# Designed miniproteins, single chains, continued (4), part 84

Each design is a single chain, and the fold is of that chain. pLDDT is the mean over its residues in the fold that is shown.

## One batch from the design tools (miniprotein)

Design m15089
Fold by ESMFold2-Fast:
Structure m15089 (fold): chain A 65 residues (1-65)
Amino acid sequence: APSPLEAVEFLKKEGIRAAKENPELAEDIIKTLEQLKNRMRERGDEETVKAAEEAIKEIKKLLDS
């Protein structure tokens, strides 16, 4: 199974693509990243939490463009 950090990187890439082509999918990807972020915060995986926060911020910035 992919690591949590690998899952964040995959979702970031898909979310950036979706922001340009399918905004509804990008919003769903943001929700998935927020859920993953919350779970990893409970586990003390600060590296994955920070990666997820960055991914969410980048996807939102593209949606607001």
Scores: mean pLDDT 84

Design m15090
Fold by ESMFold2-Fast:
Structure m15090 (fold): chain A 65 residues (1-65)
Amino acid sequence: DVERFVGAAIRAMGIAFEVGAEVVRVEGNKIYVRVKASDERAIEGAEEMKRELEEMGVEAEIFVE
């Protein structure tokens, strides 16, 4: 469902900005997020976001660096 995916992507971008993560790519039904390994709070926020997106049927992949 494209409309549901678009809504999820917008929400994900907002959450990523708030937790200090970066949305680096949106491809099909998948959102790619990058977060610093030194920022434990951003990592927690990104993992929570991934869980919410997966419940909505949107795949997320988190890169920790």
Scores: mean pLDDT 73

Design m15092
Fold by ESMFold2-Fast:
Structure m15092 (fold): chain A 96 residues (1-96)
Amino acid sequence: SFIEKAEEYEKLAKEKEKAGDYKEAARYYLAAGGAYLLAEDYEKAKELFEKALEAAEKAGDKKLEAEAYEGLALVYLLQDDDEKAEEYFKKAKEAE
């Protein structure tokens, strides 16, 4: 179940965030977002990719910022919001 994996990754992300390990928090939020995306829970996927972006920014990790923007772009693309998808793909390229 992708939802069960997503919930596990979200829990781990929150634990890392509380510990101040923003790089690991971002990685787990990305994993959770991806798992919700595979479960077709686009609202949850968006929420977790937004949390991944915030954690990546706090970590100062431009690669993780780009990956979070790519996740958001993919959510919007799958929701047929091509304009927002293009905006977030552009943000991903600018983060690198």
Scores: mean pLDDT 90

Design m15093
Fold by ESMFold2-Fast:
Structure m15093 (fold): chain A 59 residues (1-59)
Amino acid sequence: GSLEQQILVLKMAGLRNGVTLTDEQAREGLEEYRAGVSPEQLGKKYGVSPSAVRQAGEI
């Protein structure tokens, strides 16, 4: 999958939780996930489920 697709998936997950993520915020979250930050911590930071972080990061 593409980075654009990963960003879109994370942004859509945020919208389901009532949070509007910018492309920059979604990209930063994906970069943090790749750096080893836990999906649970990223979910709290960006207002998305931990499973959505994993799904977006593994596309």
Scores: mean pLDDT 82

Design m15094
Fold by ESMFold2-Fast:
Structure m15094 (fold): chain A 75 residues (1-75)
Amino acid sequence: SSETRNKLLKLIGEILRLIGEIIDIDREIEEIEKELEKDPNNEELKEKLEKLKKEKERLEEELKKLLEELKKLPD
């Protein structure tokens, strides 16, 4: 039905947005980890890394919930 299609499209849009945000955070994490290899005692970089890892965990949990909702939709 058009209603099911609209719900599916909205959910896919939200999933794609979260995947993009997670990819962007992963890229930032990798860049900070590279900088920490050069300066392993940089506390500001360590704090930024921890903040990004926590944000990634939150986004991954949100993504998991949306994927479970996707599984509940009819074909």
Scores: mean pLDDT 87

Design m15095
Fold by ESMFold2-Fast:
Structure m15095 (fold): chain A 61 residues (1-61)
Amino acid sequence: GAAARAYEAARPGGPAAASGAGSGAHNGLDGQVETAREGAYKGALAGGGDEETARRAGEAA
């Protein structure tokens, strides 16, 4: 699912960035790909990931 893809994409940014990305994607509405992607991006940044990590997490979600 989107959360698992976001987690894996953010994993190189560290465990906090990966967890944030996965959690953010999960909090998106089912069928709302845009909100899942934004959640993954913001979650990765909140977890301490850099811009590149956050972008990849959002794209993967």
Scores: mean pLDDT 73

Design m15096
Fold by ESMFold2-Fast:
Structure m15096 (fold): chain A 60 residues (1-60)
Amino acid sequence: ASEAVLRRAAEARARASPEVLEVARGIAGVLRGIGDDVERQLARRRRGEPFEPLRAPAPA
C-alpha cells in the first residue's frame, strides 16, 4: 500500500496555483506528442521499415 505517496501527491496538487497547473498542462501536451511519435516509429520498426525522417519540432 502506497497510501502515503498518494496522499502527498494529492496535497501537492491541492496546493498548486492555477498558474502552476497551466504550466503542467502544457508539459502534458508535449509529452503526449512525444508518445504519439514513439508509437508511429515502433509500428514502422515492427514491419522492418527504417525510421521515417522527422521534421524539426515546433518552437515553444
Scores: mean pLDDT 66

Design m15097
Fold by ESMFold2-Fast:
Structure m15097 (fold): chain A 92 residues (1-92)
Amino acid sequence: SSMEEKIAEEEDKALGKYGGEGNKRASDAADALSGGTEEVRDALAKQMRDAGDALGYGEALSNYGEIGKRALAEGQAKLDAADAAVAAAVAK
């Protein structure tokens, strides 16, 4: 239905927006670890990207109830964990 299409479009837009932030953070994390192994850089970049995607999903659902707000909070927690993981890896 048109309402289902509209919800899907809002979800895709939010995921695209926060996926872009996640990709930027992943790129920044990879650059910060340029002296490390490719596998470690790729894993941390993926963790940052996944956090951005989770935030986008939460944002898309936030206007549709408390479940969306919880998803947004969980996405933020994932981002905080990803930032800590990058900092720990940089410290070696």
Scores: mean pLDDT 68

Design m15098
Fold by ESMFold2-Fast:
Structure m15098 (fold): chain A 82 residues (1-82)
Amino acid sequence: SIEHDIAVAMLRMMAWLAKKALEKGDYEAAAESLEKMVEFARKNPLIPEEVVKLLEEALEAAKKGDAETAKEKLDEALELAE
């Protein structure tokens, strides 16, 4: 559906910003982007609960300064959302 395609496109754009922040070691900016992604995903009924959980795990990793785990969970969330 168009609504699903838009939701996935928005998540991909937000993920791009989060990944750029993680690559720079800017965990505060990464966490802010991931928090916005979690909020967006929770409010959108077209996004599966498992995607929300993976984004929450990515956010937790980013808050702990674990860029590797944050990126891994973020990529898993995006793959599942498609």
Scores: mean pLDDT 85

Design m15099
Fold by ESMFold2-Fast:
Structure m15099 (fold): chain A 70 residues (1-70)
Amino acid sequence: MLSELLRLLRRASPEQLQRVGVLLATHGYLEAARLVGDLARGRASEAEVRRALSRLPTEVRQRVLALLKR
């Protein structure tokens, strides 16, 4: 799942990454939301985002995955 999520993030548009950031912020994961937003603006590395996402509960990672699969 995490590797699939990272593959989708790598292929995601800035618009998709911003939607992911909003989802994470709405659920209280502000650090992960900020890192995804920074990735959308070219300010963060995929490795930093990977570490933040690995710290999220499985259910939240599943919601992000579903959003990126559209």
Scores: mean pLDDT 76

Design m15100
Fold by ESMFold2-Fast:
Structure m15100 (fold): chain A 90 residues (1-90)
Amino acid sequence: SDEEALELAKEALEDAEIALELAREAVEGEPTLAKAIAAALRAAGALFLAEHVFEKYPEASEEAKELAEEAIKKAEEAIELALEALKKVK
């Protein structure tokens, strides 16, 4: 249902925002393998949920699609930052 699509999109966005915060902390603070991996895994999870909104609910509302798209953008940014942190480990 559209309600389920909205719930998934909101969950994806929340996970993407957490991943972005973790990735920023990994880059701005002391970069460790654990921090970089944690951020990347959370971002991958957010991306998976957001893509599922489009795959499972193609008829989803504009609101759900916009939230899912925002989640994808933030998750991609988190992955980029996590990779940057990984390069700075040591």
Scores: mean pLDDT 85

Design m15101
Fold by ESMFold2-Fast:
Structure m15101 (fold): chain A 77 residues (1-77)
Amino acid sequence: DLKERLEELIAEIPKVEEVIEKEDLDLEKVIENLEGQLELLEKLEKETEDPEVLKLIKELKEKIKRLIEKLKEKLKE
């Protein structure tokens, strides 16, 4: 179920953010991976006609975009 998987991914974003904050991670690679996920979500959005799925994709995209912006700001420090 795509809807259930998208809801799970949205719920996992705060946990991913916490792991990134606590771990000595390669932030450039994390940003690259998140940007790749955004490209996949944009393709999925174009192929999906279900309004509920589209809403979840948009919510997930916004959360990922905000996480990327935070990581880019941290990388500039």
Scores: mean pLDDT 78

Design m15102
Fold by ESMFold2-Fast:
Structure m15102 (fold): chain A 62 residues (1-62)
Amino acid sequence: PIVTVRGPNAHLLVPYVPLVDGRVLSSSATQLVVEVPEQKIPLIESLAMSLDNEVVSVEPTE
């Protein structure tokens, strides 16, 4: 799945992406788009929230 994170600290999630077996697709100061395994979505969501960010979309990979 592709997860889109938005918030003032979205870029600070980049070093955590390998820890959730993810891959960064795009990154800016306020937005991160990352591909992560489905079972790791709750973890990336928790990390986003802990850094004052929000998961705004989750797109399944077909």
Scores: mean pLDDT 79

Design m15103
Fold by ESMFold2-Fast:
Structure m15103 (fold): chain A 56 residues (1-56)
Amino acid sequence: DELRARLRELVEESLTNEELRQAVLQAVAEGARLPVRSAADEEAAMARIIATIEAL
């Protein structure tokens, strides 16, 4: 899964980048609060998280 691989890569990079680390933690916390009913919703959430982090 490309989105999962990309998210994992960003998490690993966050170990050396404080801003990226904070963005990842916030996005994960926000995602955990929202109901996800399907794989499509999960993929959309991951894509949004990645886009938000990359916009920094």
Scores: mean pLDDT 66

Design m15104
Fold by ESMFold2-Fast:
Structure m15104 (fold): chain A 89 residues (1-89)
Amino acid sequence: SKAVELLKEAIRLAEEFIEAVKKGDILKAIGLVIRAIGLIEEALRLEPDNPKVQEAAELIRKALLYGMQGKFEEARKLLAKAKEILETL
């Protein structure tokens, strides 16, 4: 579905965001997180009643928050779980 494609792209942007934060590239990190959040919101609008889409979106959102806090390993584990959920759709 288009929602799954959007969330897969959001995961890719979130992975790039973690690397940007880790390197101290604040401007790049800001651009990446804005784009990732936009894709998450669009996916949720397309399939508001899909619990797996909601769960994957929540995991990506938490990964972005953990990435901002420097919790990179926890963030990456959440993104891996989101990918696994999306592969079942």
Scores: mean pLDDT 90

Design m15105
Fold by ESMFold2-Fast:
Structure m15105 (fold): chain A 62 residues (1-62)
Amino acid sequence: SSLEEKIRKIYEEALARAPPEMIPRLEEDYKKALELLESNPVAAALLVIGAQLDVEIANRRA
């Protein structure tokens, strides 16, 4: 689906920019987002947005 494709792209970009210490958490959140995609796509989208924002905030603090 278009939503699945957008989620994959956002997580790929987030992982590429993430500090090393955040990578395990982002990978876990990505897995959870994919699991939620069929049952609760809104929750999947919010999880992705939260992950992207966390990476942006972390990069501003370091």
Scores: mean pLDDT 80

Design m15106
Fold by ESMFold2-Fast:
Structure m15106 (fold): chain A 73 residues (1-73)
Amino acid sequence: MVEELKKKFEEYIKKAEEAVKQGDSKKAFEYIKKAEDYLDELSGQLSPEEAQQLAQEMEPKIKELREKAKKVE
């Protein structure tokens, strides 16, 4: 179910956000990479339509976190 997959992704996003709040840019980027890798893996597991929907929702969150992590550096 897409909702359960989103929850797993959101856990990585949450950990990245906490790392940014703590000023730990290295950990933030590590969790961002895990979220990116997870999204990429799901793209192979889902139908093309579901993969596009998930990417459209999740890629902006990754981008925002990357910008926040860069500012911490």
Scores: mean pLDDT 77

Design m15107
Fold by ESMFold2-Fast:
Structure m15107 (fold): chain A 70 residues (1-70)
Amino acid sequence: DRTRELMRSLGVPEDVIDEAVAFAESLGLPPLLREAAALSVASDMMRRLGMDEAARKLEERARELLREHA
């Protein structure tokens, strides 16, 4: 799972990964938008945990995906 592997590489806890991916899957979006949604949700959750660097990197990656495939 590419999205999960990216989140793990950025230091995201498994509980946060599971929640973010599950939420994104519930939206019924195409794979690219689902990946961007999962990264955005994970970013918000990481910010709430005080992990600002991980949150910033997740937001940056979501923005890059949307820009590349817009």
Scores: mean pLDDT 81

Design m15108
Fold by ESMFold2-Fast:
Structure m15108 (fold): chain A 100 residues (1-100)
Amino acid sequence: KLDEGEELIKEGKYEEAIKYYQERLELNPYDHISWHKLGEAYYAAGKYEEAIEYYEKAIELAPTDEEKAEYLENLGKAYEAAGKLEEAKKYYEEAEKLRK
């Protein structure tokens, strides 16, 4: 089930998706899912450095190794898109370790 922010990303309305998740985080700053979705919105907008910051916040707050592994993989993708291939490899390897 896609939320409103996910639909906005799908439609290419990245600034509206960013605002949607920022408003959710104002109500609950410990919502790791909304931090992750905010990172995805910035990634889709080509704003990779901001995506990295928000994925790191999602990882800090992730309650399970499965969710942390997902966020680490997306962090790796953001580093790769930013041209930081060594950092990307490191985070992909960290994600794989958590899935064991």
Scores: mean pLDDT 87

Design m15109
Fold by ESMFold2-Fast:
Structure m15109 (fold): chain A 61 residues (1-61)
Amino acid sequence: MPMIDQVAEAMIELGYTDGRSIGGFLVGNAILTPRNKEEAREALLLGGLKEEDVDAILSKV
């Protein structure tokens, strides 16, 4: 499964389905399409998600 799909599934499972979280995911992935968990963290942070939320999401990936 591509990293972007794993992150999307984790966000849905954890309830990060608000407009800001979805918007941050989309913007981050437009800047950096992640190939691995480290790049996924960078992409979500570039999208403006908080470090605590990014770490929670990536704990499920």
Scores: mean pLDDT 85

Design m15110
Fold by ESMFold2-Fast:
Structure m15110 (fold): chain A 68 residues (1-68)
Amino acid sequence: MSEEELDREVAEALALIYIGIGNFYKSQGKYDEAIEAYKKAIDVARQAGLDDLSREAEENLKKVEEEK
């Protein structure tokens, strides 16, 4: 089998980091950077099948796009 278990652990950490980066940029009023960070979090979470993190990042992305 491929490194599915390792990929999931790494993807979870990366998704959380990108969500955090997005939240940080959002707090600074840097909405374009926040959007890019959330998009990266969504991509990583979806690739690893992390539905909860994917949804959280998608909700944050939509909120930032509305505030832009």
Scores: mean pLDDT 79

Design m15111
Fold by ESMFold2-Fast:
Structure m15111 (fold): chain A 63 residues (1-63)
Amino acid sequence: ALEEAKRLEEEAKKALEQGDYLTAARLYEKAAKLYRDAGDFEKAEEIYREVRAHREELEAALA
């Protein structure tokens, strides 16, 4: 749970470095869900909010 969530968060950061924003957003979203499952609601909400903001901006740029 927590260990897997941290791993996904790290992978999301690597995707950002590679410019793969869609993959990064998906990995962050999965990490947020795992943080919630582990009871770390504050961390999950932070990641969820960031993922939604990035997704909305990305969709606006692609439209």
Scores: mean pLDDT 72

Design m15112
Fold by ESMFold2-Fast:
Structure m15112 (fold): chain A 96 residues (1-96)
Amino acid sequence: MVITGRAGTTVMDAARQAADLGTGLQIIITPSDSTDDGLQRIDDAMRLLGRRRRLGVTISLSSSVSDDSYQRARDIADRATRDYGIPAIVRRINMS
């Protein structure tokens, strides 16, 4: 089972639920979620997961999200892997 959260809204609640259930986490970033606050919440979620159990995380970005936000998401994933031992991947998705 994978718990899904949105970067700008539900990601922290989704991360807590994933940690409690011992499941993977998917984080979705849309253009409205690609704010500094939304991206900071992803980093906070990774920090929370790193303290409990190393769970797989997938960050899925809408194709309409900027390359700058994509690079920031990759930097967060790389830091999570390096500093917290979280296996994190970043991908773009075509949201219809």
Scores: mean pLDDT 78

Design m15113
Fold by ESMFold2-Fast:
Structure m15113 (fold): chain A 90 residues (1-90)
Amino acid sequence: VGGPNKDKIQKLVDDVKKNGLTEATINTRGGGQELSNTLNLIKALADAGIKKITINLYGVDDDTFEIYKKQIERVAKENPDVEITINNVS
């Protein structure tokens, strides 16, 4: 509960493409479902033409942060034209 639904993600992608947006910020907390939603959103934004994505992780422990970082770095490797920054904001 709390991630954007598929329709909202599609609208965001359409807005990015139509308005020529190049940057996006994702705010999320630790949790397996939130990680999956975040990875899907990163891919959708990259496909829409976003060149810079900032990810803010809130209230995660160091072990959870490392898990998120590794998964996000893997997605970044698959999308080398996108600059991805990860912050632990807790």
Scores: mean pLDDT 73

Design m15114
Fold by ESMFold2-Fast:
Structure m15114 (fold): chain A 74 residues (1-74)
Amino acid sequence: MDLLRALDREELERLRELVRRELERARETGSVSESELRHLELALEALEIMLREDDPDAALAKYRAAVAEEAAKR
């Protein structure tokens, strides 16, 4: 179900670079909302935790919980 769990380390590192690039562009252009910026920041953090802990389920659970909290803010 979670494709992130099926990715090897090299694929996770590429995905992290892609998310980092998107976050940088979003910050530079200001073309995305604050909630979208926060979402990208949380995605980057989750990927970094996956790469360090080798536990994608824990990282993804933290990411989902944080996104739900931000969504509840309105």
Scores: mean pLDDT 69

Design m15115
Fold by ESMFold2-Fast:
Structure m15115 (fold): chain A 80 residues (1-80)
Amino acid sequence: SEALKEAEEYLALAEKKVKETEKIDKEMGEKARKILEEGRKVADSLRSDPELMAGTMRSTYGSVLKLYEITKKKKEEEEK
């Protein structure tokens, strides 16, 4: 299914951003990981509806990406 491939792609992208966030800030990385784990659980519960699963993973990736952006910005603003 194309939707299942989309879900897998967003999962991979989200995992990459979680790891990048963890490299910048451990606490924010843990929060990003928690978002991803929660999104994965919701997506798994929707496995009978591939379109909803893909949408859930897309939203999960968006949340992880936003947290990564916030983390990166804060790190850049901290001169010390």
Scores: mean pLDDT 84

Design m15116
Fold by ESMFold2-Fast:
Structure m15116 (fold): chain A 119 residues (1-119)
Amino acid sequence: SEVERLYRELLAIAESEETVRAAAEAVAGRIVQLYLEGADPEVLGRALGRLLREHPELAPYVLANLAEMLGGVRVSVAELEEVLRREGLLGAIRYVLERIPESAEDARRILEAAAEVLE
């Protein structure tokens, strides 16, 4: 499936980097690039959800980068790390969704699709 192909691509990108931050920035950058090239937000979100289930440590940096690049809002990585510890991946995604404006419909759809995979 398209989701499986993208998940494997994102996994390879993440595992090619020496630090969590570099891996997360590379993953977020690839998602943004594919989105700008016309990729389906649902497919992007489902692949991201699968990656974050396997590598939850990437979530604070990936979510902050996507919120900034696609949502136009800055979210604290330190706050996301605390939310991840207390409330898990679904809590971290909801924390970001509450801060992204409704006008950023595709950013919201990516994160909602990622959350769906994590249930």
Scores: mean pLDDT 91

Design m15117
Fold by ESMFold2-Fast:
Structure m15117 (fold): chain A 97 residues (1-97)
Amino acid sequence: SLEEEANRIREKADEVVETLKKDPEKGLQKADEIAKSKNGGEVMALAIRLAEEGVDFEKLRELAEKMNLPNAKELIDLAERWRKFFEDVEAWVEERR
């Protein structure tokens, strides 16, 4: 079912984020594999989950460069764009309160 697939994708994104916090290199390798798979649902869920986290995108991008993980770098860029979108939406909502 769509709900079962959504739950699986969400759990996978959470696992990658938890790995990234404990072992950034291993987490980035997992992120690169997801981005390389071109599974749009998994890529988007992970990007959104990273945007919700207090991760340092500059530090992660630098580490991805050093590890030669270009797909992880693109996913980090997508996550940073989602964070900005969320911040813009929150600002829009606050202005209208």
Scores: mean pLDDT 85

Design m15118
Fold by ESMFold2-Fast:
Structure m15118 (fold): chain A 68 residues (1-68)
Amino acid sequence: MSAEERAALSAFLGAALEAAARVLREHNGDWDAVIAWLREQAAASPDPRQRALLEALVRWLERERAAA
């Protein structure tokens, strides 16, 4: 993967995290709502790399919740 592709995916991840934080605020801290929203975004994404990144974010959030 090129440095330019890494920078683009990093920017996409940053935007996804900012949107997830907004969803969390709109749902009074309900992480299940955030995870559900991220899954919907992944399913709706036509870009397999963006979809994989969103799916990885979902797995990371589920793991963080399970580790507590």
Scores: mean pLDDT 77

Design m15119
Fold by ESMFold2-Fast:
Structure m15119 (fold): chain A 94 residues (1-94)
Amino acid sequence: DEHRRLALEAERAGDYRSAARYYERAADVYWQQKDYLRAAEMYERAARAYERAGDLESAGFAYFRASLMYFAAGDYERAEELERRAEELFRRAE
């Protein structure tokens, strides 16, 4: 995936904001293909990149999207964990 490669390059360069956006694009592609597990992994990577960039609100939304993808993949435990993580980040953003 071109977007995943670009995300890794941006992350390596310390450009966590660009890395997060590329991970989101990769996640969107997997979601369109109904590859929910890979979509979840990419949204989770986007969330971590947003956290490193200091964008807690975007991190929260990305964790929430990852939660929905894990739920669709049947990983209910991981989905619940990331939903709670998103709620915590939204609380910390304000």
Scores: mean pLDDT 87

Design m15120
Fold by ESMFold2-Fast:
Structure m15120 (fold): chain A 56 residues (1-56)
Amino acid sequence: SPLDELRARLAALHAEVRELAAQYQAGKISKEEFLAKLAELGREMERLAAELRALE
């Protein structure tokens, strides 16, 4: 269903956020790169969350 697909995509984005935070904590990426990627992921998550709410 569209709801299940959106939930799966949100779960994948949450996993990407966790991996990004782990890379930053390990010193593998800069703070600037971390914040830029986090902002991009946050915008995508907000868009998908809005789509989920519209289907309720």
Scores: mean pLDDT 84

Design m15121
Fold by ESMFold2-Fast:
Structure m15121 (fold): chain A 91 residues (1-91)
Amino acid sequence: SKEEVKEKLLKLYEETLKKRNIDELTWMAHLSDEVFDVLELPEGQRSIETIIEKAVELYYNTKDEKKRNQIISALSKLLGVSPSTVRKILE
């Protein structure tokens, strides 16, 4: 289900922060604005829960394979995991 996908993505995010011994604010500050632009998220709406929800929504609603690959790349950078790991969760 979409909820299981969101839970898996959130768990990967939490694991990345733990492995890198980095806080959420510092991690988010290292991300390129292009990541948030791909996900169509303005600066005031960049909580992890909102990002994951928007990414999952955009991924399943898009008809464009190029856009799906851009979302996978953005989530890969956000979650600190490979694009193939993200794709496996979304597919």
Scores: mean pLDDT 82

Design m15122
Fold by ESMFold2-Fast:
Structure m15122 (fold): chain A 55 residues (1-55)
Amino acid sequence: MSPEQKELVARFREALAAGDLDTALALYKELAAQGAPESVLRELEALFLRALDAA
């Protein structure tokens, strides 16, 4: 991943920890649009779905 994509992943995790699901979803879409690896996108999707279940 590029340094920019790693920063987006870090921001996504921070957004989920804060309960900011709208920001997390926007960051996920940006990572997907930038062609982040499928394995990374699948991991982030699983984290997002767990956060939705907890909310």
Scores: mean pLDDT 83

Design m15123
Fold by ESMFold2-Fast:
Structure m15123 (fold): chain A 68 residues (1-68)
Amino acid sequence: PVDGVFRAVRRSPWTRAENLRRYGRVPGDDEPFVVHKGAVFYGVETDPEDESERVELTKEEFIELLKK
């Protein structure tokens, strides 16, 4: 697993219901995310220090996100 600040354009690997449960929102198909200190931030111009957009993944969840 990679930890740090970087940006990638990825679609959410989870269904609408799963995204609502994990993040409280459904990201767009081409919405980028940033990984920072093990947390995933969604948005076109996401600030990784913005707590309002922060969602935290386990290492296993992050690995699954990278596989898809």
Scores: mean pLDDT 48

Design m15124
Fold by ESMFold2-Fast:
Structure m15124 (fold): chain A 68 residues (1-68)
Amino acid sequence: GAMDSLLKIKEELEKDPDIQATLIGDTTLIISTSLSPTKLIGLTLQLLGEHPDLTVTLSGDNIIVSPK
């Protein structure tokens, strides 16, 4: 389900010490990073490509992931 996908994204991304992902309830993953703007855009595009069933939004310095 979407929650299982969000938990897997959280676990994979948090292997990078520059990335912190926080799950809000069962539906929203907020990804906070110390990455450069170029790397942040690259990560956003990667998540969009890997998870076409999820909504991925770049909001300031954070990436927000939720089910469609």
Scores: mean pLDDT 81

Design m15125
Fold by ESMFold2-Fast:
Structure m15125 (fold): chain A 59 residues (1-59)
Amino acid sequence: MSKEEQAERAGAAAVLGALQAGDEARAREIGKTVRELMEAGRLEEAIEYARRQAAEYGL
């Protein structure tokens, strides 16, 4: 799996976790941050951030 695919999957998991918790504002913030990091080419930071956010929701 490429780093781009890893960032996309981790980001999707984090967003889904926030949505399942009923925190739509947090889901939007997570999605924005992951997208901005990916657009900047900071793929490792995007993956780390997304995984950390997903872990807060038990994912």
Scores: mean pLDDT 83

